# Designs tried in a protein design run: designed miniproteins, single chains. Part 43

Each design is a single chain, and the fold is of that chain. pLDDT is the mean over its residues in the fold that is shown.

## One batch from the design tools (miniprotein)

Design m1471
Fold by ESMFold2-Fast:
Structure m1471 (fold): chain A 103 residues (1-103)
Amino acid sequence: SASAAEAAALQPELAALGFSGIDLEALEPLPLGDGHNEVYSELTLRALRAIVLVAQGREEEAERELGARVERRDGVITVVASGVTPVTREEVTVRATATLAAP
């Protein structure tokens, strides 16, 4: 999907900001089918974008993008993004954790 491609494009930007890796966790099993996969891809994109914004000192903007609270602690940024599938109205959640590269 377009959202998945945009999420992948953010990886170099996160590396440039000093992050050694990003851990993405879907807290619900990934649903089958394009509509459900698109929601997960969009939540992943929003979470990665929020991590970039927080790393740039734009935490308030990051919180607005997700409608959720961002946690930042000593070089670790944790973002939780939640959404609802358009047809089945199932709640889906993605947690993203980014850690700064060791000095």
Scores: mean pLDDT 63

Design m1472
Fold by ESMFold2-Fast:
Structure m1472 (fold): chain A 83 residues (1-83)
Amino acid sequence: MIDELREENIKELEELLEKGSTNEEIKKKYLELEERLFEAEEKERGLTDIERALRLMQLSILKGLSDEEIVELVKEEIKAYKE
């Protein structure tokens, strides 16, 4: 399920942060996990045209962010998930 995949993705990102991975490694992994999540969303229920367009725009924006900006996003997503 998508929720289980999100949880596993958060765990992988948290482990990278704990290991002292570089910002570049974290960005690469985050983008891979976001693309994996998009593919899972499409397979599980399909996406409407607008939902697909929004996901593609999100991925494009994320690819354009700096390594440092992605690391801050990752920290915020982990915090939001765990609260």
Scores: mean pLDDT 79

Design m1473
Fold by ESMFold2-Fast:
Structure m1473 (fold): chain A 90 residues (1-90)
Amino acid sequence: KKREIALEFKKEHEEELKRAYIGMIVEDALKNKMPKEEIIEQLKEVGETPYTKKAIEAVKNGDVESLKKIAEEGKKTFERLQKELKERLA
């Protein structure tokens, strides 16, 4: 039953989970000075969404300010989803 709740939560929040994951990729990439090509490949693996396209565009343009915002938004989204999942599983 708890596994079913977790799977349903993941399905309901699929787009938000992808946003959080994109933010985590961007943060790790900025911290490790990852090459643009490598960042773009990792982002493509997340799947085609408007947010993924926005992140890839920021990487291509070297828009560090937008990339920092994407990383911060991803962290906040991940923390919120983690809290909501814990409350649902309790």
Scores: mean pLDDT 78

Design m1474
Fold by ESMFold2-Fast:
Structure m1474 (fold): chain A 101 residues (1-101)
Amino acid sequence: MLDKYLKRTAELAAEKLDAFKGVDLSNPQQTAKVVLDILDALESKGGTYKGEDVDEVARVFLEGIKNDANNVGLVLNVRGSARRKDPGLEALRAEAKAVLG
């Protein structure tokens, strides 16, 4: 049931983030790796991930799981939730890892 959010998040990342342009979205392993890289970026304490602004990565992720991502507090909350190992985000990480093997 999380599969829909994995696919949507990877599609938006490939469209909007330079670090993920050229990803083969028809390959489930590449799609899962994009989501894992995004979750790792959200857990990071740094301002950038592969040259991307981590707050922009968080905005793309929120668009993947929600339609409304224009709230700065919501962007900061998602990064804080990832660093605190939010159960919903950890379930999404486990789903992506299962695709990779």
Scores: mean pLDDT 77

Design m1475
Fold by ESMFold2-Fast:
Structure m1475 (fold): chain A 98 residues (1-98)
Amino acid sequence: MSLTEELLKKMEELYEEIKKLYEEYKKLKKEGKLTLEKTKEILKKLEELEKKVTEIEKEMLANRSEIPKEVRRKMVLMSAEMGAILLHIQIDLRELEK
């Protein structure tokens, strides 16, 4: 339980940080205030957070038998959502460069 709680807390903190960055990104995009530089700044921050998530995922997979299925499922869903956010911003960045 202690390992599961530690991993879940770390992933929840990263997920919350990524969601906040994505909300700010969407607002800037909707208002037509999204610049290439701002997009690159947000993307770099998300890439740093994504690397941290990958580390936690590796630890989760190594200890999967000790982690309850419900918690493991929650972690997988959070990771998938974060990956989708990063991909969306990367696609937008590529369009802005053209």
Scores: mean pLDDT 78

Design m1476
Fold by ESMFold2-Fast:
Structure m1476 (fold): chain A 79 residues (1-79)
Amino acid sequence: LQRILDLGRRALQATSRSDIIRYGQQITQQSRDIGAPQDLIDDLQQLTDGAQSSTSDTSVQQIGRGIYHIARRTVRLLS
């Protein structure tokens, strides 16, 4: 659980599209490994995919914030 929070924190602070995608993918995989609900995994995947298709830095940073929010929610549900 702490690993997911740490990765979410890094996604929140990341400024590059590649870093946000990397952290999103890692959080998604960790969430699957610990048995997080499929709805949360789907939300994480959708946001990470959105970062790949985004054409603006503002949108990418907003996605990083969204990934952090879901990571925090995942930890809260599984704590």
Scores: mean pLDDT 79

Design m1477
Fold by ESMFold2-Fast:
Structure m1477 (fold): chain A 78 residues (1-78)
Amino acid sequence: KIIEEVKKKMEELGIPEDEKEKIIAYLKTLDVSEEKLKKVAELLIEAAEILKKARDGKISGEEARKKLAELEKELEKL
């Protein structure tokens, strides 16, 4: 259920197929509660969106790194 919602969200954001597969595979290996899985998925989707914006030149590499570092910090708290 959560995995299907994550796939749909990543498709809407235009995340590359290989990155989508990696994120889904990672989420499937996690033995955590559904609530934690949802939060991890949200953080990974945000990270993928930031990387896409940086690739498209919509944000600088420095801005992307700062935002990704904050998301990584949140992920480590889970």
Scores: mean pLDDT 77

Design m1478
Fold by ESMFold2-Fast:
Structure m1478 (fold): chain A 75 residues (1-75)
Amino acid sequence: MSLDELFKKDSDQFKEQALQNMKKSRESVEKGDISSYGSYATSALLNASMSGDEELLEEVRKEIEELDKQLGIES
């Protein structure tokens, strides 16, 4: 019960961090900054994974694959 409430709170924080890092990943791609993109994309994936939200994790993975294709990086 208390444990479930703590997991819920942490999950919401991880979801917010994942979304913020994905936004910064997109901004980095627009700038052509591959190094910053790599850092933000990795952080987004880790936070989405830690959130326990499988749908969010799948969406983050798909967005990263599309951004990698836009940059010409091997996905």
Scores: mean pLDDT 77

Design m1479
Fold by ESMFold2-Fast:
Structure m1479 (fold): chain A 87 residues (1-87)
Amino acid sequence: SAEELALLLRLAARELAELGVPEDLVQRLIELSDKMPLLSEEEQARAREALERLLAVIREESKKDTVDVAAITEAARELIATLESLL
């Protein structure tokens, strides 16, 4: 559902903030989470795929002794770009 997708995006935004991703990107992701109900079912599926790509990067980085915040920040930018392209 759009509500579940919005919740997952907000949880991802919180994790990004804890990892040290820039505040402007975190806030933008939160703003975009509120717009998820405006997406069609097909667009929501694409948003979920984009979120899964970010989560995969976070999972891979979490296996390392030192997290690459720059790599996670780039993945967050890609998610935001995808979400903005759907709106």
Scores: mean pLDDT 88

Design m1480
Fold by ESMFold2-Fast:
Structure m1480 (fold): chain A 90 residues (1-90)
Amino acid sequence: SAEEIVEALKEFTERLYKRVKEYVANSSEEYIPSSTLIEMVREVAEEIVEKHPELKPLFDSIIKEFEKMPEKVPVSLILDWLNITLELLS
């Protein structure tokens, strides 16, 4: 249902936001390696897909978009995008 999709996307976004914030808190880095970010995305997506197998194509598409990112991504850009996404899902 639409409600299940919104809930899954919200959980995904909140969990990814937390992981990126924890990375910044531990490293004080201005940039996150795309490989590190993709690993976080894959881990969170896989756990959500286990609960919602029907959403696998959606999360596969999300992972592919993250795979297109440059080698290093500004942390501020990722956190801003995730925060905007959470506001849209509220």
Scores: mean pLDDT 85

Design m1481
Fold by ESMFold2-Fast:
Structure m1481 (fold): chain A 70 residues (1-70)
Amino acid sequence: LTLKKTEYAEGEPVEGKLTGGTGPYKVFVDGKELANVESEFITEPLAKGKHTITVTDADGNTTTKDFTVK
């Protein structure tokens, strides 16, 4: 899991790329699943503060990454 940035502006979409594991992937931001994700994703703009992204691959492997919206 790689995010385009580690800090985002309020109203800026969060972009990321998924590498490794087995597709298809499920991507969750603050516990909300994103629609259809292949290897790259983009979120809706998020509120200020700390957020968590969680990715689960088809084999049940999970990775978590924190990021901040200013």
Scores: mean pLDDT 72

Design m1482
Fold by ESMFold2-Fast:
Structure m1482 (fold): chain A 74 residues (1-74)
Amino acid sequence: MPSREEVLARLEELRAELERLAAEETDPKKKAQLQNLIDAVDTLIAWLEAGVLSAEEAAAELDAIRRKLEELKA
């Protein structure tokens, strides 16, 4: 099972990717959708660090955000 530290590192990596994509995006609607995903990642990081969310729950939510990002790329 993933550790909290491992999931936190994955969330921070995803956040950096989302910020890069948002900076490159010229479509206001897609840029707003990317910002919503960044906000979701920030919430997961905060709750994981606070112990409100388990590493397993945070990993599942991370995978859901990744799927939404891949749908936006298509």
Scores: mean pLDDT 84

Design m1483
Fold by ESMFold2-Fast:
Structure m1483 (fold): chain A 69 residues (1-69)
Amino acid sequence: PDLSPEEAKALVLERAAKLPPFEQRLWEVGLEAIEKGLPQEEVIRRVREVVEASDLSEAEREAIERELA
């Protein structure tokens, strides 16, 4: 069935809530770009920038998040 943008966003957020915090941030960045109506290439680019900027393992990212909390 055709989902509204709001319904699609809700489903993605529900799925993301089951992921580690780092993965959730990636999904949030992607959703924000989609909400702004950015082209697919720009959405992918923004997600890649977050991943590349972190260049850390997920475990290292989690350790940093714990330190900042």
Scores: mean pLDDT 63

Design m1484
Fold by ESMFold2-Fast:
Structure m1484 (fold): chain A 75 residues (1-75)
Amino acid sequence: AKAAEVKAQFDAIRAATLAALDATTDPQRMQQIVVEGVRQMEALLAKYNGDQATKDYARELVVAVARHMQALIDA
């Protein structure tokens, strides 16, 4: 089903982005990882023509990245 495909692709993008962020403390590398994650999410949005569920997943990725960055500031 389309919904299951979108979720699987989103879960892969989110997991890869967060794992890459966990693997580095270099601010330049962190910026590159965030840019690449956003680019992959934009491709997913384009493929599914701005479907609301895909937009909600894009918001979840932004929140997950923001929480990761906040934890680093608080460390």
Scores: mean pLDDT 76

Design m1485
Fold by ESMFold2-Fast:
Structure m1485 (fold): chain A 93 residues (1-93)
Amino acid sequence: PPEEELDRDVLLALTLIAGTISIKEAEKTDPEFAEELRRLFDEAVSALEAGDYPTAAQKLREAAELAREKGFTDSARLYENLAKQVEELAARV
C-alpha cells in the first residue's frame, strides 16, 4: 500500500532531522559523542533506505543509549520513539 512507502519516507525524514540537530548540538560540547552519533545515524538511515527495519531500529536504540549516558535525555527519548515507530512499521509490512 502507498501508506507503507509514505510512513517509511516520513520516518527517514524525521531520523535525518533528529540526527542533524542532535549531532550539531553535541559538537558544541562533546565532539567524540557527535562522531559516534553521526556513525549510528548514518547506519540507521542506510538501513531505512534498504528496508532493513530491524537494523534501523537497533541503531536508533544504540543512539538513544549513548545519548542517555551523555546526559542528553530528551534526545534519548526521541531516538527511542523513532525506534519504536520503525518497529511498528516493520510489524505492518
Scores: mean pLDDT 81

Design m1486
Fold by ESMFold2-Fast:
Structure m1486 (fold): chain A 61 residues (1-61)
Amino acid sequence: SVQQQLKQLQQQIDDAKVKFDIDGLKALLQQLKTQFPNNPQAQQLIAQIQAYIEKIEQLEE
């Protein structure tokens, strides 16, 4: 189901964050945008990934 897929993606996002895997997070971001463009739960996951990437990019300056 969509709910199970989104749960799995949340787990992958959390793992990628712990590992500082920016490329993995960008891949998950693209997957969410292409597979679930209008899903509100997927939009929350997209926002979470985007916020994390922005924080890391700010730290590089």
Scores: mean pLDDT 81

Design m1487
Fold by ESMFold2-Fast:
Structure m1487 (fold): chain A 93 residues (1-93)
Amino acid sequence: ENLKKKIEELRSQAEKYREEAQKYVDKAMEYNRKAFELITKAKKSKDPEEQKKLIDEANEYHKKAMEYVDKARELRNKAETLEKQADELEKSL
């Protein structure tokens, strides 16, 4: 009974971590999309200074996207750990 409630709490917390991870994945995709748009503009520009500025901005968005991917990975690892704990407790039922 107490064990069943603990399993539910672990699975609920894991689900919250997976939802938060998905939000970071969505943000990473948005920033990568912005980076791609800037790269596309840079390729169309005939001004070397404008090309460099657009590429530098694209690199900043790509860096932020990678940071969000790393945060999503950490949250998924936390979710997986809690899911494994819940699975082990469920085997004891």
Scores: mean pLDDT 89

Design m1488
Fold by ESMFold2-Fast:
Structure m1488 (fold): chain A 75 residues (1-75)
Amino acid sequence: VTTSTSTSTRTAAAGETFTWTQGAPAGKATLTLTDSGPTAKTKTVTQDLAGPAPVTASMKSVGGTVTATSTVTTE
């Protein structure tokens, strides 16, 4: 079992939609978007992948730095 994690950060204005697409190998992929604005906001997408596929998550910013974290667990 191998777990790979990657992170990307972007500052977004309140009301801006942040979208991140992460290519993932076969396995369990989890993509989490976290906004560090006045009230922390989080969106998580989990997908079980039979083969390599992109995982996409979007959220509307609350005015902080949006951090996208992708974690993929493979056999």
Scores: mean pLDDT 70

Design m1489
Fold by ESMFold2-Fast:
Structure m1489 (fold): chain A 87 residues (1-87)
Amino acid sequence: MKELEEELKEAKKVVEEIKATIDAFLANSTGPLNERLKPLFEVLKLLEEGLKLMEEGVKNGDQELIEKGKKLIEEGKRLFEELALGK
């Protein structure tokens, strides 16, 4: 459990950093840039759902939920990196 708590802490840190970056992009973006921002909303969805599943899994000792959450967070990170490199 302690190692899973550390993984959850790292996941929260990464999600928080990505959210801060997306929030900055949203604050500086107007008009036709909204369509470019749709993938960023998908990133946020993946990261939020992933954290929720990891938190529930760690709390209940459900390894399946933890693994599902980790996969969603990894997908969100990968998508975000692709979007960041494309600019």
Scores: mean pLDDT 75

Design m1490
Fold by ESMFold2-Fast:
Structure m1490 (fold): chain A 74 residues (1-74)
Amino acid sequence: SMADVIAEAERLLAEAERLLAETTDPEAQRKAQGAIRGARAAIEYARQGDLAGAVSVLGMARKELEEARRIQEG
C-alpha cells in the first residue's frame, strides 16, 4: 500500500541519515546520500499517487543503503 511504502521510505531515510552522520568513508557517504535522495523521491512519488514509481526508486535507495552499510561495516 501507499502507507506501507511511505513508512518503509521514512525508515530507510532515517537509517541513511544516521549512517551518513556516523561515517568518515567518502564512498559510504556518497552511497548514503544516494539512499537519502531515493527515499525522499519515493515518499514524494507515493504522496502524488505514483505507487509504481515510488516502489522503483525505493528499491534503488535500498540497494544504495545496503552498499553504504557494507562499506562502513567492512
Scores: mean pLDDT 88

Design m1491
Fold by ESMFold2-Fast:
Order: C-alpha cells, then structure tokens, then sequence
Structure m1491 (fold): chain A 83 residues (1-83)
C-alpha cells in the first residue's frame, strides 16, 4: 500500500521541518527526492540521484522523534501498523 511513503504522525508540521532541515544541510530540495509541495509530509521512494545519506539522515531524525522504519528498500517509515 504505502511502501513508497513515510507515514507521518499527527505532528506532521514538525516532521516536515525535520525533512526540510536535512535536505538543506545537504544542499538538496524536495524536488531532488521527487516530492511536490503537497507531498512534503511523505517521501515516496527515490527516483534519481538522491544520495543514500540523505535518506539515512532523515530516517535517523524520524527515529529520534519516534517514527519506526519498516522497509528501507523503498525508504518507508510507517507508524500505523507493525509489519
């Protein structure tokens, strides 16, 4: 279903800020991850030249804030149901 997306908790705005911060530290934009403005709370896979380190840092920040990584192959965080 959502294996290509991060499941963002009710603190959606805060998680968007974390993603933006990580991207800026690496001089990347949402577009580099294939994200539109509307999709900012979701990271859907990666299509292109986005370094793995970008996702690793985003995952680390999300884990620090209570998110759980379920499938790293598709860059998926999900908090709805364990797999």
Amino acid sequence: KTRFALAIMPAEEERREILDKELKELNLSREDLGLTEEETPFITGYDGDTPDSVFDEQFAQLEKNGAKILDRRFRVFEELEPV
Scores: mean pLDDT 48

Design m1492
Fold by ESMFold2-Fast:
Structure m1492 (fold): chain A 72 residues (1-72)
Amino acid sequence: MREKLLEEAEKAIEAEDLSDRSKENALTAVEIALRRAMADTSLSEEQRRKLVREALEKAIAMAKGLDAAQAK
């Protein structure tokens, strides 16, 4: 499950038009969220997927905002 969620996140980030630095930062944020979700034994698989997905969406949005600001 961990590798699968991380692979899905990596593919989603790679599909975005982001700088290499922003992609690295987004991946790091998702990895942290994934480790936290996997460490919490009270969470269901569905809850872990939702937490990782939310972290991914937030990381991509922040990365896009930073890259857009740098382009101006």
Scores: mean pLDDT 77

Design m1493
Fold by ESMFold2-Fast:
Structure m1493 (fold): chain A 69 residues (1-69)
Amino acid sequence: GSGKEVSALMRQAIAAVPDEQKPEVRGARNEALEKLLNGDYEGAKKILEDAAARIPQAREYLLKAADLV
C-alpha cells in the first residue's frame, strides 16, 4: 500500500491508546516509516506486527497498516 494509507492508520493507532502509550506507538510509526522509505517492506511489516502484539488497544490499526506494506 502507499505510505499515506499507513500514515492514516498510524494516526488512528495513536488516537486509540492512552496518552502514556502514545510515545510507544509514535516510535513504532517512525521506525516503520523509516523502513518503508528505505524499501525494507518486510522490516516495516515486522515492526508494526510486533507493536500490535505489545499494544492491544492499537492492534487493529497496526495490523491493518502491516497488511498494507
Scores: mean pLDDT 83

Design m1494
Fold by ESMFold2-Fast:
Structure m1494 (fold): chain A 64 residues (1-64)
Amino acid sequence: MEEIAKEAFQTILDLAFARSEGLTLEQYAERLGISVEEVKERLEKTDKLLDEFAEWIVEQLRSR
């Protein structure tokens, strides 16, 4: 569970950084040595986890 969360966050940060550099998903996949389909699968799983985490984070920020 925690390992999956770490991997998801790392993927988001890496992609956000790649986007700021102007890289496409294809170029990012090439740098990692994986297929574009692999990247899409990782993004889809990350997106689902991120939705759950976003709700939790917003609640934490409100309680601060």
Scores: mean pLDDT 70

Design m1495
Fold by ESMFold2-Fast:
Structure m1495 (fold): chain A 88 residues (1-88)
Amino acid sequence: MAEELRRAIEALREVLAQLPDSDTAGKATVEAAIDLLERSLKLVEEGKNISEAANLTVAAQMLLVAGTLEASPEGRALYQRALDALFP
């Protein structure tokens, strides 16, 4: 779990770096997903409330799914890459 969360966060940070500067909405969505996954990772690493950690991970996945529907044509492929990082 913790290692998979770290890999997903790293993949999302790479996606964030590749998004064009004009895609402010896409960047905000990916940043929000990273924040949710980092909160999940902290809970897992501390051995606290694993159910809450799972809920945060699902919330990040749902946020990225919703984001793909609103993404610019240029950002859509990068958004799909972010989703693939969470659904290995």
Scores: mean pLDDT 73

Design m1496
Fold by ESMFold2-Fast:
Structure m1496 (fold): chain A 65 residues (1-65)
Amino acid sequence: SHEALERLERLLVRLYLEGKVTPEQVSEIARLVLEGRLDEAKALVLSLPLSEEEKQELIDLIDSL
């Protein structure tokens, strides 16, 4: 959904500003999502040095697209 995509973008920006993800990681997640490669996007999220809560929030948003 458009709302889920907006929330995903806002969460990725927040994580970037907190120093938890790189611009390259944000760009790759965005590319995979835009290409409809949602399983690969989720796999990338799970590999990031994020808390389980942050990973789950990102996964839930991707699953809501």
Scores: mean pLDDT 88

Design m1497
Fold by ESMFold2-Fast:
Structure m1497 (fold): chain A 106 residues (1-106)
Amino acid sequence: DVDDIIKETKKEVDKFLSKDVSLDQIVELLNALIDTLMKYSDSLEVQINAGMVLIIVGVMKLLKKVDKNLARRGFNLILDALKYSGNEKAAKAALKIVKEFLEKLK
């Protein structure tokens, strides 16, 4: 069930953001999730959500500041787009990526 996978992925993102994570680590994970979304879906709605997240990434880079609330908003936009795609392979790929990023933080 895509909804259950996305719910689990959101919990893993919250764990990631609870750690002492750098701006570069946040941007790397956001970009990895955007790449996953774009690989598995080409719908207009998905492209719009991906574009909005790229704007969020650009704003954080411009400010040179970790904003965990803005980052969470960006993650939720990507994960909601994955949920709306209904693509279980994409949802599973996203969960795997977030878990791998958490594992790197130990």
Scores: mean pLDDT 83

Design m1498
Fold by ESMFold2-Fast:
Structure m1498 (fold): chain A 65 residues (1-65)
Amino acid sequence: MERRAVLSRVRDALLAGNWEEARKLVKEHGLSAEDLRFIASVLETLGHTEAAEKARELADEVEKE
């Protein structure tokens, strides 16, 4: 599914430390704050604390917009 593929791409960018690419994908594909918090929850559960925190930052940016 289109949305699920985008979520996977954002997750992979965050895991790679490519914060700018993750932010670009979020903006380009119109991901919701809920989508980003879901990614953050998954990353935090897997022990990727820095990536999870970045996903939460992107969620806050989306809510502001």
Scores: mean pLDDT 80

Design m1499
Fold by ESMFold2-Fast:
Structure m1499 (fold): chain A 58 residues (1-58)
Amino acid sequence: TTRTVTVTLTGASAEEALAKAHAYLQALADAGYRVTGAGITLSDDGTSATVVARVEAR
């Protein structure tokens, strides 16, 4: 069954927030989930990244 997960990650910079977002997606893959779709949106100030991912357990 496909699930949608949403998480907001904050950093001191856009680079840090994006790095955390990519680390989160990698952690899902390492946990055995297949990521079938993902979007990352930066906040207007660039210090937060919101990840929306569709995942399947395998």
Scores: mean pLDDT 81

Design m1500
Fold by ESMFold2-Fast:
Structure m1500 (fold): chain A 87 residues (1-87)
Amino acid sequence: SHEEAIERLLKALRETMKSLNVPEEKIEELLKKLRDILEGKLSEEEAFEAAKEIVRTLLEAAGIKVSEEELEEYAKAFLAYLKKLRE
């Protein structure tokens, strides 16, 4: 069930990024970073930076402009969500 939830999240994000015309190479890079967060392979700082890059890429691809402060808040929320999935 836990592994199934992670696989569904990865598929959903892949399809979302594809629909937003994110390049395939960038999608694979970001999904690898997401797996590294979920597997606990990154330090707290590295995990935050990875989450921030994923959120930035999605917002930019969707044409949504945010401040640096808003981006950091979204990245913190996303990272908190991912940490709960690791339970």
Scores: mean pLDDT 85

Design m1501
Fold by ESMFold2-Fast:
Structure m1501 (fold): chain A 71 residues (1-71)
Amino acid sequence: SSLKKLQEIAENSEDKIELEEALAFGMMLKSVGMLEEALPIFKAASKSKYKEIAEEAKKAAKEVEEALAKK
């Protein structure tokens, strides 16, 4: 599936642009309420060697986890 491929990019890619695109797609999923689909992408991206990507992904993952816990 396209979501699985996006998660694989977030987990395995060394390309900053590919990681930024994966993070942006995760943010789009979050904005439309697809929280369970967005969470694995943010968790994968939070392990990135690019500090800015990792920090943004960690913040997004925490927000998604908190939103899911309230449901």
Scores: mean pLDDT 82

Design m1502
Fold by ESMFold2-Fast:
Structure m1502 (fold): chain A 65 residues (1-65)
Amino acid sequence: MSEEERRKVVLYTTAGLLGAALTAAELLTPELREKSVAITREQLEELSKSEFPEVAERAREALER
């Protein structure tokens, strides 16, 4: 696996996990929910600007949920 492929896999997996974290935020206390959602959305917005189209698409899908 090339360095570029490895980076793509890591970023794609990260976008998926952040999307899952947005869903899981519903299980947090009200105090932690807003902060968790805000941080997770910021990270997904950065990933939506990725040079890898698949990574950017996955991040955008998570943000639209």
Scores: mean pLDDT 76

Design m1503
Fold by ESMFold2-Fast:
Structure m1503 (fold): chain A 65 residues (1-65)
Amino acid sequence: ASDEEKRRALEGALEALGILPGRAAQQLIVRELEPVHPEVAARVREAGDDKEAIRAVLEEALAEL
């Protein structure tokens, strides 16, 4: 996937994280990131329902773009 596609997916993931409960956010974010940024999807999966850990992973990945 392109950096632009990754950026869009990461921004959408951060938005979802602000709205949804941790488990629901994790499941949606992993599903959306898996085809675009599988490495970050795996890290989100490892973070479980910890919204702060998920946010840190997403922010770090976004900063790399």
Scores: mean pLDDT 83

Design m1504
Fold by ESMFold2-Fast:
Formats: structure tokens, sequence, C-alpha cells
Structure m1504 (fold): chain A 65 residues (1-65)
């Protein structure tokens, strides 16, 4: 389903953000987080699934701590 595909894409984007955070390059990590957030927000808008957006925000915020 379209919802299932969007959730898989969101997980892939979150994995990319986690990989960037592991590099310890803070500027590169911040840029990647903004890109990932924009893409996840687009997926949430296309599917109407706000829960994917909220979970992603919490996980990305944890990477900056």
Amino acid sequence: SMMEEARKQAEQLLAEAEKAAASLDRDATIRKLYQVMAQIQQLANETGDISVHDEALNRLAALLR
C-alpha cells in the first residue's frame, strides 16, 4: 500500500540521519536533519499520516542531544 511504502521511506530517511549523526560532523548532520525533515513532512502530507511525522521529530531531536 501507499502508506506502507511511505513508512518504509521514512525509516530509510531516519537511517540516513542517524548515519550522518554518527559522523560527528555537526554542520553536515544539521543539514541532513533539515533535508530528512522536509522529506518526511512531504510523505506525511501525501499519506495524511501525522504519526510518522511525530515519531520522526522525536527521533531526530534525540540525535542532537
Scores: mean pLDDT 72

Design m1505
Fold by ESMFold2-Fast:
Structure m1505 (fold): chain A 85 residues (1-85)
Amino acid sequence: MEKEIEELLKKLAEKYGVPLEELRESAEELIAKRGKEHTLELLKLIVDILEDEEKRKKIFEELAKKDPSITVEELEERLKEGLKA
């Protein structure tokens, strides 16, 4: 297995809590069916999407920590109702 694919599989294993061996098996099947280059591109896209989603969630969590009395939705509603408050 290519080193780049192995590194992406390790990231996915941590993200999903799936054993690395199971992900390696799936990746070997994808390589056999679609080729190494296509498998690498697909894994890069999946990791990129997942990291972006988690970063977004963590940013919202940090905002909630700074003002625990306000949720993201409540903050958005307060901004819209600002003229009445």
Scores: mean pLDDT 64

Design m1506
Fold by ESMFold2-Fast:
Structure m1506 (fold): chain A 90 residues (1-90)
Amino acid sequence: APLPGVLETPGLPLDIVLSDRLPTELLQQTVDALIQLLREAPDGFRPVGITTYYSSPEQKEVLEEAKQRILQVLDELGLTVESEREYALL
């Protein structure tokens, strides 16, 4: 619960990690579930980061699309991530 005199209680820290370790189908299902959760409770989360790990150009494109979908939803909800990181495992 927010304390008296505190502006807004920050939501639960959300650090999003996208990796090509997940099959593409499972990655898409996970992203869809996260988007639904964010739309249902946008004030419940404080985005602290989004990180992508990829081992090939093809996987980079898939992860970048997933990342952009998440960022678009966060932007629609008035939320901004504190950091963005991308790691090539090439």
Scores: mean pLDDT 73

